Designed miniproteins, single chains, continued (4). Designs and how they scored, part 23

Each design is a single chain, and the fold is of that chain. pLDDT is the mean over its residues in the fold that is shown.

## One batch from the design tools (miniprotein)

Design m12777
Fold by ESMFold2-Fast:
Structure m12777 (fold): chain A 61 residues (1-61)
Amino acid sequence: GAGGGAAAAYAGGANAAGARAATLVSDEHWDGQGARDAAERGGGAPLSDREGEGTALASKS
């Protein structure tokens, strides 16, 4: 990989896909066995903006 453009698009798509999958998993999967913990980790996606910084992802590119 190369170029921040591709990484930015990937991060955006991954975030949306992860969040959507997490919602479905919580409803269909085990509701009370840590599914939310796993979904939150995955659903949070690589967008550090929410889980950490985010600035390192798109602010400098």
Scores: mean pLDDT 47

Design m12778
Fold by ESMFold2-Fast:
Structure m12778 (fold): chain A 77 residues (1-77)
Amino acid sequence: MTEEELKEAREKIYKLLDEEERKALEANELASKKLKEAAKNKDSEKAKEVVEILDEGLEALEAGDWEKFEELLEKLK
C-alpha cells in the first residue's frame, strides 16, 4: 500500500467517524507529521514537545473540552 493510498483510505474512514473520533485522528496525523520532521532533524526536544501536546489534546478531547483541544492542535501546526 502506497502513502497516497493510505491517505485516501484515511480520508474515507474520517468521513465515517464520529466528530470526536475525527478530531482524535486529525491530531494523531498532525503529530505524526511533526514527529517525522523532528526525527529527520534529530530533534529529540521537538519530538517530546509534540508528544506532550498530543497527550494533553487527547485528554482535553476525552474530557469534552473541545476549546482546549483546538488550542493545543493549533500548537502542532
Scores: mean pLDDT 75

Design m12779
Fold by ESMFold2-Fast:
Structure m12779 (fold): chain A 81 residues (1-81)
Amino acid sequence: SAEQQALLDAAVAELERLRAEAERAYAEGNFDKLFEIAERADALFRQAMRDLRVDEAGLLRLAGVARPIAELVREAQKQLA
């Protein structure tokens, strides 16, 4: 539906904002902030998957934005080990 599409678009836009914040936190070496942002992004992704009827295209859009944040977390964890 148009309402569900608008909610999906809003979730993607919020994840894109969180990705930009995560990229800045990583560049600054602020890994505590990065982990906080990643937790917020994970919660938003899970909420969108639970509340929205996400088709394959919608899942790819959400995953495409969330995946880079997860990659930054993995890289930060390697640097802390």
Scores: mean pLDDT 86

Design m12780
Fold by ESMFold2-Fast:
Structure m12780 (fold): chain A 97 residues (1-97)
Amino acid sequence: SRAAEEEKRLEELEERLLAEGVEPKEQALELMKWLEMPEEFIEEFKKAYEEKDGKKILKLEMEIQRRLAEKVGRAPPEKVLEEQLAKVEKLWEEKEK
C-alpha cells in the first residue's frame, strides 16, 4: 500500500539522519522537504530557530510529526519523536544560558 511505501521511506530517512548526526534544525528541514511542506512553513521554522523561540519550534515540530503520521497512516515512531523533542528541549536550555 501507499502507507507501507511511505513508512519504508521514513525508516530510510531516519537511519540516514541518525547515522549522519544531523542537528535538530537540519533533521526537521529534511522531514519537511520529504513531507513536501509549503515553503512558507519551512521559512517560519527557520525563523523560529534564528529567533530561538523554543515554544514555536516545539509547536512546529509537533505539526511536522502530525503530518508525518497522516502520510504514513499511523503515529510516528516514538523513538524518532522523543529524539526530535529532546534536541529542541536542549536548544531551549542553551537559550537560558
Scores: mean pLDDT 66

Design m12781
Fold by ESMFold2-Fast:
Structure m12781 (fold): chain A 61 residues (1-61)
Amino acid sequence: ALDDLENLKESLKRMAQSMLDQGYSDDQVIDAIASGLMLSRFLSREEAEKKARELLDELKS
């Protein structure tokens, strides 16, 4: 459902913000989110990294 996707997106944004607050780089945050997406959504590495970059950009905008 769309609500489930929005909840996942918000959870990933919270994780990204926490990592940035701890001093991790954007690339490290992207890698962590991408790894999570690969495990939970069965995405390829390339697809997961693309979505992770999009989520990080949304968080910063």
Scores: mean pLDDT 77

Design m12782
Fold by ESMFold2-Fast:
Structure m12782 (fold): chain A 70 residues (1-70)
Amino acid sequence: REEFVKEVGEFLDRILKTIKEAKKNGDIEYQKELLKLASEIFRALRAGDFERVKELMQKAEEKIEEYKKK
């Protein structure tokens, strides 16, 4: 449980750093999508919905990897 919460926290920090970079680069749409995903992950984590947290983390990671390839 604590290990998973730490992992989610690190992932959220990575998303927040990516959001700052997207804002600096003027990619407003990407910034908004990542902010929404981070908010949903945080909400699911607070609700104890770990299955939903995993799904949202995977979706966010796919978004980040997609934009890195561009």
Scores: mean pLDDT 79

Design m12783
Fold by ESMFold2-Fast:
Structure m12783 (fold): chain A 89 residues (1-89)
Amino acid sequence: MLEEVRKKVEELKPKMAEKVKALHEESGLPALDPEELEKAAFQGALTELYKEAEAAGDEEKLEAVKELAREWLLEQGYPEEEVEAEIAA
């Protein structure tokens, strides 16, 4: 399941990047650095998959999305306490 979720994130990242870029352009904000855009796109993809899993009642997929989100937040340098609070929400 986790590997399937990772594959879905990669498929969604380009679409999420376009949405983030469009929101910044509409708000008159400067263009995001490629690294920041990548992070925002990844987060957007995870959020999309989380909503899909929750709506479908797919507990296995929901748990996999939460685990991938936890790994990503820790890699970004977020404290474990903040990561657990985010996962619980």
Scores: mean pLDDT 75

Design m12784
Fold by ESMFold2-Fast:
Structure m12784 (fold): chain A 91 residues (1-91)
Amino acid sequence: KKKLEELEKGFHEGLELGLRLALEGRVEEALELAKELGESSDPYNRGKAAGLELGLWAYGQSAEALERILENTDLNERARELLRRVIERKR
C-alpha cells in the first residue's frame, strides 16, 4: 500500500517535471534524470522515472493525441495544466 502511494507520488511529480523540462527545451536533462531514477529500486524514484518518460513522450505527440489523454486519464490538476500548455504550444 505505502509502496503504491510512493510510486504514484513519484509518477505525478515526474510527469510534471518532464513536461516542464520539455517546455523549457531541457529534454536531454530529463532523459538523463529518467535513466538514473529508472535504475533505482525505490518506488518513488521508479514512479518519477516513468512520469518523466511519459512527459517527454507526451511532448512529442500531436495536439489531438494529447486531448485524448486528457479525456481518458486520471491526472492531477498540475499535470493536466502542464499538458494543456503543451497542447496550446502545438496549435
Scores: mean pLDDT 79

Design m12785
Fold by ESMFold2-Fast:
Structure m12785 (fold): chain A 100 residues (1-100)
Amino acid sequence: SSLEKLIKILEELKKKLAEYLKKKNYEGAIEAMVKTIEEIEEKFPKDPEAIRVSASLSMHLLGIEVAKIFSPEDESLIESLVERTIENIEEEIEELKKKL
């Protein structure tokens, strides 16, 4: 189902973000988020759940990018925002699994 494919994409993103976070590679984290949002929008352009998830990820991405521009020295803030994004992805996966 489209829902199972969306869950798999989110699980792969969560794993990548955790790996980038451990390496303090925040640019890699941003690139992974951008590519995942583009993939979701391309594969599921009319799916309301995919649109909602894409919007949520886009808001988290914006927060991280803004922090990098205006507070690049505050690595703890950027790290916290990536951690919060991982937590949000986990919550989204759990919500989507309830609809299977």
Scores: mean pLDDT 89

Design m12786
Fold by ESMFold2-Fast:
Structure m12786 (fold): chain A 56 residues (1-56)
Amino acid sequence: MSEEEQKLFEEAAKVIRELMEQGERLPLVIAEKVMERTGASPEIVGKALDYVLEEL
């Protein structure tokens, strides 16, 4: 990933963790909110979701 894509990935992963800690459980809702807050592409958000879920 480029440096900009890596920053978006890290920000997306952070937002995903925050949303899950707040009780969000639906992956589609999490993905939509992350895209809105970070501006990350669906591809980057999907990779961040997979990464966060694998660490559980």
Scores: mean pLDDT 78

Design m12787
Fold by ESMFold2-Fast:
Structure m12787 (fold): chain A 83 residues (1-83)
Amino acid sequence: DAAALAAAQAALRERLDQLDQQFRERLKQTKTLAEMQDLLREYLQQLLDLGVVTPEQVEAALASRDALLLVLGDVAGLQAELS
Protein backbone atom coordinates (compact mmCIF):
# COMPACT_ATOMS: atom_id res chain seq x y z
CA ASP A 1 0.00 0.00 0.00
CA ALA A 2 1.59 3.24 -1.24
CA ALA A 3 -0.16 5.33 1.44
CA ALA A 4 1.15 3.06 4.23
CA LEU A 5 4.69 3.24 2.78
CA ALA A 6 4.51 7.06 2.56
CA ALA A 7 3.30 7.25 6.19
CA ALA A 8 6.12 4.94 7.35
CA GLN A 9 8.73 7.03 5.49
CA ALA A 10 7.35 10.27 7.01
CA ALA A 11 7.45 8.71 10.52
CA LEU A 12 11.04 7.51 9.97
CA ARG A 13 12.15 10.96 8.77
CA GLU A 14 10.53 12.66 11.80
CA ARG A 15 12.21 10.18 14.19
CA LEU A 16 15.61 10.69 12.51
CA ASP A 17 15.19 14.50 12.77
CA GLN A 18 14.33 14.17 16.49
CA LEU A 19 17.32 11.89 17.21
CA ASP A 20 19.70 14.18 15.29
CA GLN A 21 18.45 17.27 17.16
CA GLN A 22 18.70 15.54 20.57
CA PHE A 23 22.20 14.23 19.75
CA ARG A 24 23.45 17.71 18.75
CA GLU A 25 21.91 19.37 21.85
CA ARG A 26 23.38 16.74 24.21
CA LEU A 27 26.76 16.87 22.42
CA LYS A 28 27.05 20.60 23.31
CA GLN A 29 26.69 19.64 27.02
CA THR A 30 29.45 16.96 27.01
CA LYS A 31 32.73 17.87 28.79
CA THR A 32 34.91 14.80 28.19
CA LEU A 33 35.81 12.48 25.31
CA ALA A 34 34.29 9.57 27.29
CA GLU A 35 30.93 11.41 27.56
CA MET A 36 31.00 12.15 23.81
CA GLN A 37 31.77 8.47 23.03
CA ASP A 38 28.92 7.25 25.31
CA LEU A 39 26.52 9.69 23.61
CA LEU A 40 27.74 8.52 20.17
CA ARG A 41 27.18 4.83 21.14
CA GLU A 42 23.64 5.68 22.32
CA TYR A 43 22.89 7.60 19.09
CA LEU A 44 24.25 4.80 16.84
CA GLN A 45 22.23 2.21 18.82
CA GLN A 46 19.06 4.28 18.24
CA LEU A 47 19.84 4.40 14.49
CA LEU A 48 20.42 0.61 14.52
CA ASP A 49 17.05 0.09 16.29
CA LEU A 50 15.39 2.10 13.47
CA GLY A 51 17.09 -0.14 10.85
CA VAL A 52 18.89 2.77 9.13
CA VAL A 53 22.40 1.43 9.94
CA THR A 54 23.83 -2.09 10.27
CA PRO A 55 25.68 -3.56 13.29
CA GLU A 56 28.83 -3.58 11.09
CA GLN A 57 28.45 0.16 10.38
CA VAL A 58 28.05 0.86 14.13
CA GLU A 59 31.24 -1.12 14.97
CA ALA A 60 33.16 0.62 12.14
CA ALA A 61 31.94 4.10 13.21
CA LEU A 62 33.03 3.51 16.83
CA ALA A 63 36.50 2.34 15.69
CA SER A 64 37.21 4.95 12.95
CA ARG A 65 36.51 8.67 12.52
CA ASP A 66 36.40 8.26 8.72
CA ALA A 67 33.86 5.41 8.99
CA LEU A 68 31.80 7.53 11.44
CA LEU A 69 31.68 10.44 8.95
CA LEU A 70 30.56 8.05 6.17
CA VAL A 71 27.78 6.57 8.35
CA LEU A 72 26.59 10.05 9.42
CA GLY A 73 26.67 11.14 5.76
CA ASP A 74 24.56 8.11 4.73
CA VAL A 75 21.99 8.93 7.46
CA ALA A 76 21.90 12.61 6.39
CA GLY A 77 21.37 11.48 2.77
CA LEU A 78 18.48 9.26 3.86
CA GLN A 79 16.91 12.18 5.80
CA ALA A 80 17.17 14.37 2.66
CA GLU A 81 15.59 11.64 0.46
CA LEU A 82 12.72 11.23 2.96
CA SER A 83 11.98 14.98 2.88
Scores: mean pLDDT 80

Design m12788
Fold by ESMFold2-Fast:
Structure m12788 (fold): chain A 66 residues (1-66)
Amino acid sequence: LEEEIKKALSLPKEEQIKLLRELLESIGVPQETIDAIVRAFAEGSEEEQNRLLTDAIEGYHRKKEA
């Protein structure tokens, strides 16, 4: 998990947006909500972007382990 988060945070912003979208889709978030989260990510500060991406990775991991 920590290694996955570290790797994700080192990606270019374009790749981070793609990863965020894929993670949210995999855990069953509705498409309209994914679009809203991706917009918030693109418009947010670097700290907000890192938080949103980390939360998505943790959510994906929790669902995959369940």
Scores: mean pLDDT 77

Design m12789
Fold by ESMFold2-Fast:
Structure m12789 (fold): chain A 64 residues (1-64)
Amino acid sequence: MFEPVPLTYAEMARLHGVSQKAVSEAAKKMEKEGKVSRSKGEDGTTLYTPTEPGAYGEVGELAR
């Protein structure tokens, strides 16, 4: 079963070797398609939560 793990844009950028701005832009496109949701962490940090397993990799591809 897929269990979504929330990640910050900084962590996602580090994992894919892209800029945080590119991750943010890719995540906004995916949010429009229902593939990701954005939430606020305990300190107000924006978190990226994929709705499907492929979304983690798709952010990296769209950000390149």
Scores: mean pLDDT 72

Design m12790
Fold by ESMFold2-Fast:
Structure m12790 (fold): chain A 60 residues (1-60)
Amino acid sequence: MEREAELRFQTTMGGKRYDVTLRVRGTEEQIRKAQELLQQGDLSGALSEVKLLSTSVREV
């Protein structure tokens, strides 16, 4: 059964620091894999595991 989850991480792009919040949908397994990939810095891998519903990005 699919559920929604919020995945949060910080990243540095072009010398600037960003807070990123992703609202995603997927199975428990897909959400867990996406979170693991994000912890490893693999954003594209994480996004391939889950359905992206919304994205919020804030410079810090």
Scores: mean pLDDT 81

Design m12791
Fold by ESMFold2-Fast:
Structure m12791 (fold): chain A 99 residues (1-99)
Amino acid sequence: MEELLNKLRELAEKFIELAEKSKDPKVQRLLYSAAFYIDKAIEYAEKGDFEKALRYVDMAIDALEEIKKLSKDPEVQKLAEEGIKTLREFKKALEEALA
């Protein structure tokens, strides 16, 4: 879990860096939203509120899927795909913790 949480924190930071470089206001907003939702998912997971953590994971995945549809930037596409993969792994871990 700790290794996965650290990877998610690093991804959130990278999404903020990409948002600051983005010239597309919609992509920029979605990148900031994804970072925010990841940070909230981590916060609630660390508090043991896995139900709220799961809601924020789903919101983060939705934001990243939308970014993939809107952005043709290879760097944005690659990071969004990595984010979705890591968030799906986190979602599975949270669901197993609730079972």
Scores: mean pLDDT 87

Design m12792
Fold by ESMFold2-Fast:
Structure m12792 (fold): chain A 95 residues (1-95)
Amino acid sequence: MEMDREVLESVEELIREAEELLAKGTVQDISNAYLLAERAIQLATQLILNSKDEEIRKEAEELLKRAEEIRKEAEKKLKSQGVDPTPLRQLARSM
């Protein structure tokens, strides 16, 4: 609603931070990237469902796709290193 643009900016910042953490490549950094990407997905989804502004919804859809790609890549990397992402998914849903 009133803060839709601010939420969109928050999603962009979360995606930027997640991409930086993925690039660092440690299990801790990849795990943090996963959590940030999940938060970005939640916020972008909220904008898509609740915003009356078509422009904000379209931008949120693009950011959602980007965050989904980061999340999937982080999950893949964690699994390849023997780390189960399920606890991280549960934590992200609690935030």
Scores: mean pLDDT 81

Design m12793
Fold by ESMFold2-Fast:
Structure m12793 (fold): chain A 93 residues (1-93)
Amino acid sequence: MEEELIELIHTDPEAAARRLLELAASGVHASRLTEILVRAGLSEERARAIGQAIEAGGLTAAELTAVLRGELEIEASELSPAVQALVEAVRKV
């Protein structure tokens, strides 16, 4: 499962986004999500920010897909608190 998810982050970010959200919904904590993202090649700082935003909730699969692609361009005023935290953290790395 985790090896498949790591591969999906590189080959199918949309499927990876859905899987990450499913894991969070199943009670997987931000720390474990961070470990998966680091193994997929993300920096520890960026992986932690994404993991925390997923655990906090309010992210759609589309928003998470855009973040994994590095394409998140949503205005801060339009973001949920979880997405705002993610945007701020991603911009710092």
Scores: mean pLDDT 69

Design m12794
Fold by ESMFold2-Fast:
Structure m12794 (fold): chain A 98 residues (1-98)
Amino acid sequence: EIEKVKKEIIEIARKSGTSPEEIEKRLKEAKDEAFELGIKYGKEMAEALRAGDMEKLEEIAREAEEILAGLDENDQFAVAGAMYVYAAPVYEELEAAA
């Protein structure tokens, strides 16, 4: 759900000392399609990270970067934020296992 991702981005911003109100405004102006795209790439990155597939990670990064270049700044923020929501827990999991 896009709403759950928005809530998680705001919570991450709050914990990092960033103003939640500024983040919430950007997220409200972003299109739902941007969140869906970020969720898709974020999940693909999470899978590649768990598999140790560095080539797939590089491919996903290139595709995401190309698409981001065509989006407005609020949509870019939504894509990046959604990707972070899915990828960050995997990084934490892998660090804990090391």
Scores: mean pLDDT 77

Design m12795
Fold by ESMFold2-Fast:
Structure m12795 (fold): chain A 61 residues (1-61)
Amino acid sequence: MKKLVVKLDPSLSKEEKIEYLELLLRIAEQEAREFEAQGDEKTKAEMEKFIEYLRKLIEEE
């Protein structure tokens, strides 16, 4: 099982899915910076993996 998973509503349009994923990407990038500032390298690394995952989902749309 993936530790971080995005479940998209199948009824969403392609544009709505991309907008949602881009919003999550912005939040994840901000969270990664905050955890880095706190010295939480483990959580920062998990956020970086989630960012990569979100970018791949956007590319697949």
Scores: mean pLDDT 75

Design m12796
Fold by ESMFold2-Fast:
Structure m12796 (fold): chain A 94 residues (1-94)
Amino acid sequence: SESEKLVKEAKELEEKIGSGEYIPPSLSEVVSPEYLREVFEKIIEAAKSAYLAKTEETKEQVLRLSREALELAKEGKFEEAKRIADEAIKIGKE
C-alpha cells in the first residue's frame, strides 16, 4: 500500500540520517538520536493514520500530508515535518 511505502521510506531515511550516510541540506545543527526518532515516529504514525480515515478523499489527504512531512524531514526541516505529520494524524483520526 502507499502507506506501507511511506513507512518504509521514513524508516530508511531515519537510518541514513542517523548513520550520517545522508546529511539533509537544511540541517544547521546536530540533532539527537532521540529527537530524530521522535520526528520519524510521527511521520510513520501519520502514514498509518491513513487507514483510520473514513473516506478515500480523507485517506488521500492524509497520505499527501505524510509525504510532505517526509520530504520536509529529508530537507532537514524537522519542526515543520512534525507539524505537518501532526495535522495528518489529526485528519486521519477524525
Scores: mean pLDDT 83

Design m12797
Fold by ESMFold2-Fast:
Structure m12797 (fold): chain A 87 residues (1-87)
Amino acid sequence: SALQERVVEAVREQVRQTIPDISEEDLEKVAEAVREALEAHRDASPEEQVNAVTTALGITLLELGVPADKASKAAMAARKAVEEVLA
């Protein structure tokens, strides 16, 4: 949906700002994980969607070898941006 793509783009932007050295390939893997989390929770509350997206983002960044401190900062920034999109 258009709303889901707005959430994905908000997450992409926050990840790029927090981890400016992230590759476009890894950024696309993050976007895919976020889309999957949103689809799995499409009928859930906005708070549940925010939690699903930030959890998927954090796990994906750690799997890509991003240090925990940077992954945490990206997840926090993404949480705020996603909450604003879903408001």
Scores: mean pLDDT 86

Design m12798
Fold by ESMFold2-Fast:
Structure m12798 (fold): chain A 71 residues (1-71)
Amino acid sequence: EIEVETVVAFAEIYLALAKLDIKRGNVEAAKESIEKAQRLLDEAARLGASPETVARLQADIEELKKEVEKA
């Protein structure tokens, strides 16, 4: 079974990739990474990730979505 810590780590990796892609103007790649991070965060929440971790990562996702919309 996939451990919750592993799923959280992958969500954080995809968010880091999205930030890099936004900086480079790669909006399409950033959108894909944000979508993958959201799916991983939803899975982490289902697996019992802490509410604090879920809230933090969801806030990061929402911020990146706003940046992508402006790009």
Scores: mean pLDDT 83

Design m12799
Fold by ESMFold2-Fast:
Structure m12799 (fold): chain A 72 residues (1-72)
Amino acid sequence: RYYTPEEERLERFKKFLQALMDAGASDEVIARALLREAEEDARDEKERERLIQMAKEAGVELGASEKLLEML
């Protein structure tokens, strides 16, 4: 896997989250999709935790519900 700047990863999560929200996905569907994306992209446990934290940050910036953020 290639190194990606933290900013670029955050923007990817923001675009992905926005697309799911625009599609009318439920908080549960969005949370599962973000967790799956983080799991698939992560090489190890530490990277997975970092990617989940980035997904939470993207959610906060886009005004995601507390329920969605708690599922991450």
Scores: mean pLDDT 77

Design m12800
Fold by ESMFold2-Fast:
Structure m12800 (fold): chain A 84 residues (1-84)
Amino acid sequence: MKTPQQRKELDREVRISMLQMSVSVSKLAYKRAKEKGDLKKALEEAEALVKSLEELYKETGSEDVKEELEKAQKELEEIKKKLE
């Protein structure tokens, strides 16, 4: 029988793994959209990437995730400016 604390740790590990997968998928989709010049698709994928990175940072507190989040936010802002 696992303690409530051990159960919470397992739930967190599953959540982090799912968020890491979401980040990877969004990064690939964003790169592909940019390569094809699909700015609307790139905007949608950049917004999804920022959201996934914000949740991942909230769960992990990782500085590496924070740096990726800041980079993704800058890329999102640049795409928004191009669509104005």
Scores: mean pLDDT 80

Design m12801
Fold by ESMFold2-Fast:
Structure m12801 (fold): chain A 104 residues (1-104)
Amino acid sequence: MPKEVLEQLTESGVYVVAAAVHVVFGERYRAQGDLDAAIAHYREAIRYLEEAIELSEKALELARKAGDEFGVAQAQRQLDASREALRLTRERLAEAEAERAARA
């Protein structure tokens, strides 16, 4: 794996961990009925996941140009996982925003 591919995937992984921490806080605040705090944490998680996706897409492009089949496979797995996490987090955000609107 080229060093640049590894660096992009490592940074992407750090952003995925940051997003996961914010999702956990979002779920905890939502369970406590603090929808404003939950929404703020889900928005931060989405921002980190969008950054993680951009880095994984860059890693995928670099791996393809290098003919690194292993790097392509790793970047694709990370990209697919981050896209699924983003989809689920956006769904949670929409649910929390709808619940907050219903309480108004």
Scores: mean pLDDT 91

Design m12802
Fold by ESMFold2-Fast:
Structure m12802 (fold): chain A 57 residues (1-57)
Amino acid sequence: GLPKAEVVVEVPADYPEEELRAQIEAYLAANGEAPTPDSTLEWLEARLRAQAAAAEA
């Protein structure tokens, strides 16, 4: 993440599903958000964990 581009996110292994990553990409595209590294990780972590919990259910 040298340049502060618009998208700089590292999805941790805790998010085991590629599907979740695809969902996040769709969310970012749909929301029109330009996530920053810190906000992206915080936001994605919350969203991915919520989706992971729902998917497991």
Scores: mean pLDDT 55

Design m12803
Fold by ESMFold2-Fast:
Structure m12803 (fold): chain A 58 residues (1-58)
Amino acid sequence: MAEREFEALRAAVEGAKEAGIENLTPEQGKKVRDIALEGARAGLTPEEIRERVLEYFK
């Protein structure tokens, strides 16, 4: 995994945790990964990716 994709995934997981999701289901994990990878491809910062995941799960 490229460094940017790894940072995006960490930010996305942190967003889910902030939304109150301590353990991801497979479906939630797939969504977190999709948001992270699409965000990274679109040039979003880790902070923007984290906020998108937080908004999705709130």
Scores: mean pLDDT 79

Design m12804
Fold by ESMFold2-Fast:
Structure m12804 (fold): chain A 85 residues (1-85)
Amino acid sequence: LLAEALALVDEAAREAAKLTPEALARVDELMARAAELVAQLSEADQRRVQLHALERGLELAKTLEIPGLDVEAGIAAAEAAIAAA
């Protein structure tokens, strides 16, 4: 479950990097599947997956210019979660 959730987050990050509408729809699907797995994990493992997702999101936000997407909210959330860890 943990390894599967982490793999889905990594796949979503790779799809997001393509910056196509089809890839963004795929990201939503992959993140929804990851959330279903995360709900079955311990709180510690849930936090681990959340931090991993936020770190991938922050890395993408810093290296990719995604116009019109809610990138600033993702950056703020990632920084807050990393600081709390």
Scores: mean pLDDT 70

Design m12805
Fold by ESMFold2-Fast:
Structure m12805 (fold): chain A 78 residues (1-78)
Amino acid sequence: SEEEVKKMKEKIEKDVKELEEEVLREQLDPDTIVRRFHKLGVEQSKRIEEAFPGDPKTQTELQTYLAEQLQQAVERLR
């Protein structure tokens, strides 16, 4: 549903923001930053697939949103 998509986008934004804050607080090195964001991306991608089984359009929308959020966060940390 539209509400479930909205909640998933909000969760993606929250998880990405929390990792950004951890990176800044803990002064993580660039290699560790890349590894942590990659791990978050894999975990969130699986969560999208599990939440929206048999809905390839919604999965594509959320996967694209996830990729954009992760890319923007990594760029902000450079």
Scores: mean pLDDT 86

Design m12806
Fold by ESMFold2-Fast:
Structure m12806 (fold): chain A 88 residues (1-88)
Amino acid sequence: SHMEKLINEAITELKNDPQVQAEIDAAGKKAEEEARKRLEEWFKKNNFDPSKYDYVKKQVEDYIKNAGDEAKRKLATKKVFELIKEKE
């Protein structure tokens, strides 16, 4: 469909734009840093040492990674829709 073509063109342009890719990567890193800080503050408040428990350490790493991935997904989606609007 015409809409599918516009979406695919927008995705291709986004992937081939190094400035946009850098912005998306930066958003992910910022979200990971903010997630890490929130968890560190929570552990301190609750007098809990996550390094003593392997499964908790993995949960912490997964939470931080997911926060970064989510931030990247949200920004990439926003950029795709902005590109589609420009092609109208």
Scores: mean pLDDT 85

Design m12807
Fold by ESMFold2-Fast:
Structure m12807 (fold): chain A 73 residues (1-73)
Amino acid sequence: SAAAQQALQQQAQRAADLVRSSTREALKRGDQSVLQKLDQQIQQLQQDPSYSSIAQAVQQAYDETVAEMEAEK
């Protein structure tokens, strides 16, 4: 249903927003352990087809945030 699709899109957006904020905070602190943990969690989500949309959204959020922070140097 359209309502179920909207709910899944909202969940993906919330997950992406959380990953963006966590990634920025870890990068500001130079916390490589947190960055490695986030990357591994995203990779685990990618292995499950049921979470493919969420996995794609959080991977994009992670990659974009890293690129943005690197560009600020």
Scores: mean pLDDT 82

Design m12808
Fold by ESMFold2-Fast:
Structure m12808 (fold): chain A 69 residues (1-69)
Amino acid sequence: SELLERAIEMIREMARELGLTLSEEEIRELAERVVEAFLAGQRGEISPEEFRARMEEIVRRLVELGERR
């Protein structure tokens, strides 16, 4: 839960800096994807390159969701 709380704060800050509006549910969903990527990296289940790709996908999704409003 601590990791999820930190990920939620990171997503909120990123949206704020980009001037994008997201719902609490959208923020939570993106934060859960951040936590999943982080834990997969910590377990050695994904490479650093795959971790980067997942983070880029999350940022792309954040922008897509924010631009629809």
Scores: mean pLDDT 84

Design m12809
Fold by ESMFold2-Fast:
Structure m12809 (fold): chain A 106 residues (1-106)
Amino acid sequence: MKETPVEELTDEQRARLNRAIGLAASAAVEALKEKYGVETGDIEVRLLRLTPDEAELEITSKKTGAKVRVRVRITDDGVTFEVESDDPELAEAVRKKIEERLAAAA
């Protein structure tokens, strides 16, 4: 692995991570709105964990109790997303929206 100053890596990783967090949050919010017919104001987005190269988000519908968790990781090959929900259909919908948004941003 190539040695690089921590400060330079941290700044680049933070910029990429913040962009990826925004993409994941917006995709999850849209999936919840479409599947459960809830409004944006009914949806809570929580940052559960944040490191220089990882973030974990929990997106919850306050009216339905539906939850989705998205883990975002910055890697040498780009950004990876892991989606988990007690509703498998919701998890798949979020994953598809993330993939569509990644394709649109390319």
Scores: mean pLDDT 76

Design m12810
Fold by ESMFold2-Fast:
Structure m12810 (fold): chain A 66 residues (1-66)
Amino acid sequence: SGQDQLSQAVQLYQKGRRTGDISQYQQSIAKAKEAYDLNKDTDRSLAISAQNLIDTSEQEIKKLKS
């Protein structure tokens, strides 16, 4: 379900924050995109949460690459 994908995305984001590993943030973005696509028409709050996680993860990747 979209909730399961979002939960996985959050876990991957937390691993990225702890380790500084860009690949964890990239995996988080992939799972959050799955959550967004599954729920964009049925659960607006979940879709917004997924998009926020994508945006935050992309910002963290930019910080690590700069």
Scores: mean pLDDT 87

Design m12811
Fold by ESMFold2-Fast:
Structure m12811 (fold): chain A 54 residues (1-54)
Amino acid sequence: HHMEERLKQARDDYEKFLQEQIEKAKTKSKELNIEFDEDRLRALLEGRPLLPKP
């Protein structure tokens, strides 16, 4: 499936973008002294369903 390969490449680029956004959010959360949940943010950005924090 040629589309599958193209989607994989797009995901790699998107993953780099997500990592950069997560790093920025993490830094900002530390500055504001609030709890940061990397898994929740990543799930939101990927459009995955959010699960309650254990």
Scores: mean pLDDT 68

Design m12812
Fold by ESMFold2-Fast:
Structure m12812 (fold): chain A 55 residues (1-55)
Amino acid sequence: SAAQIAQLRADIAALRAQKAAVEADTSMPEYIKATVLAILDAAIDFLERRIKALE
């Protein structure tokens, strides 16, 4: 539904904002940063695939 797609787009926008914050964080150890960014990228990909399935 349009409402589900709108919610998923909002969730993706929130995850992208979190990713930008993690990328800008100079206090986080590099190995933790790499792991967190990989998890966020996987979550964004998963939600984008869900939107495609609902279209």
Scores: mean pLDDT 87

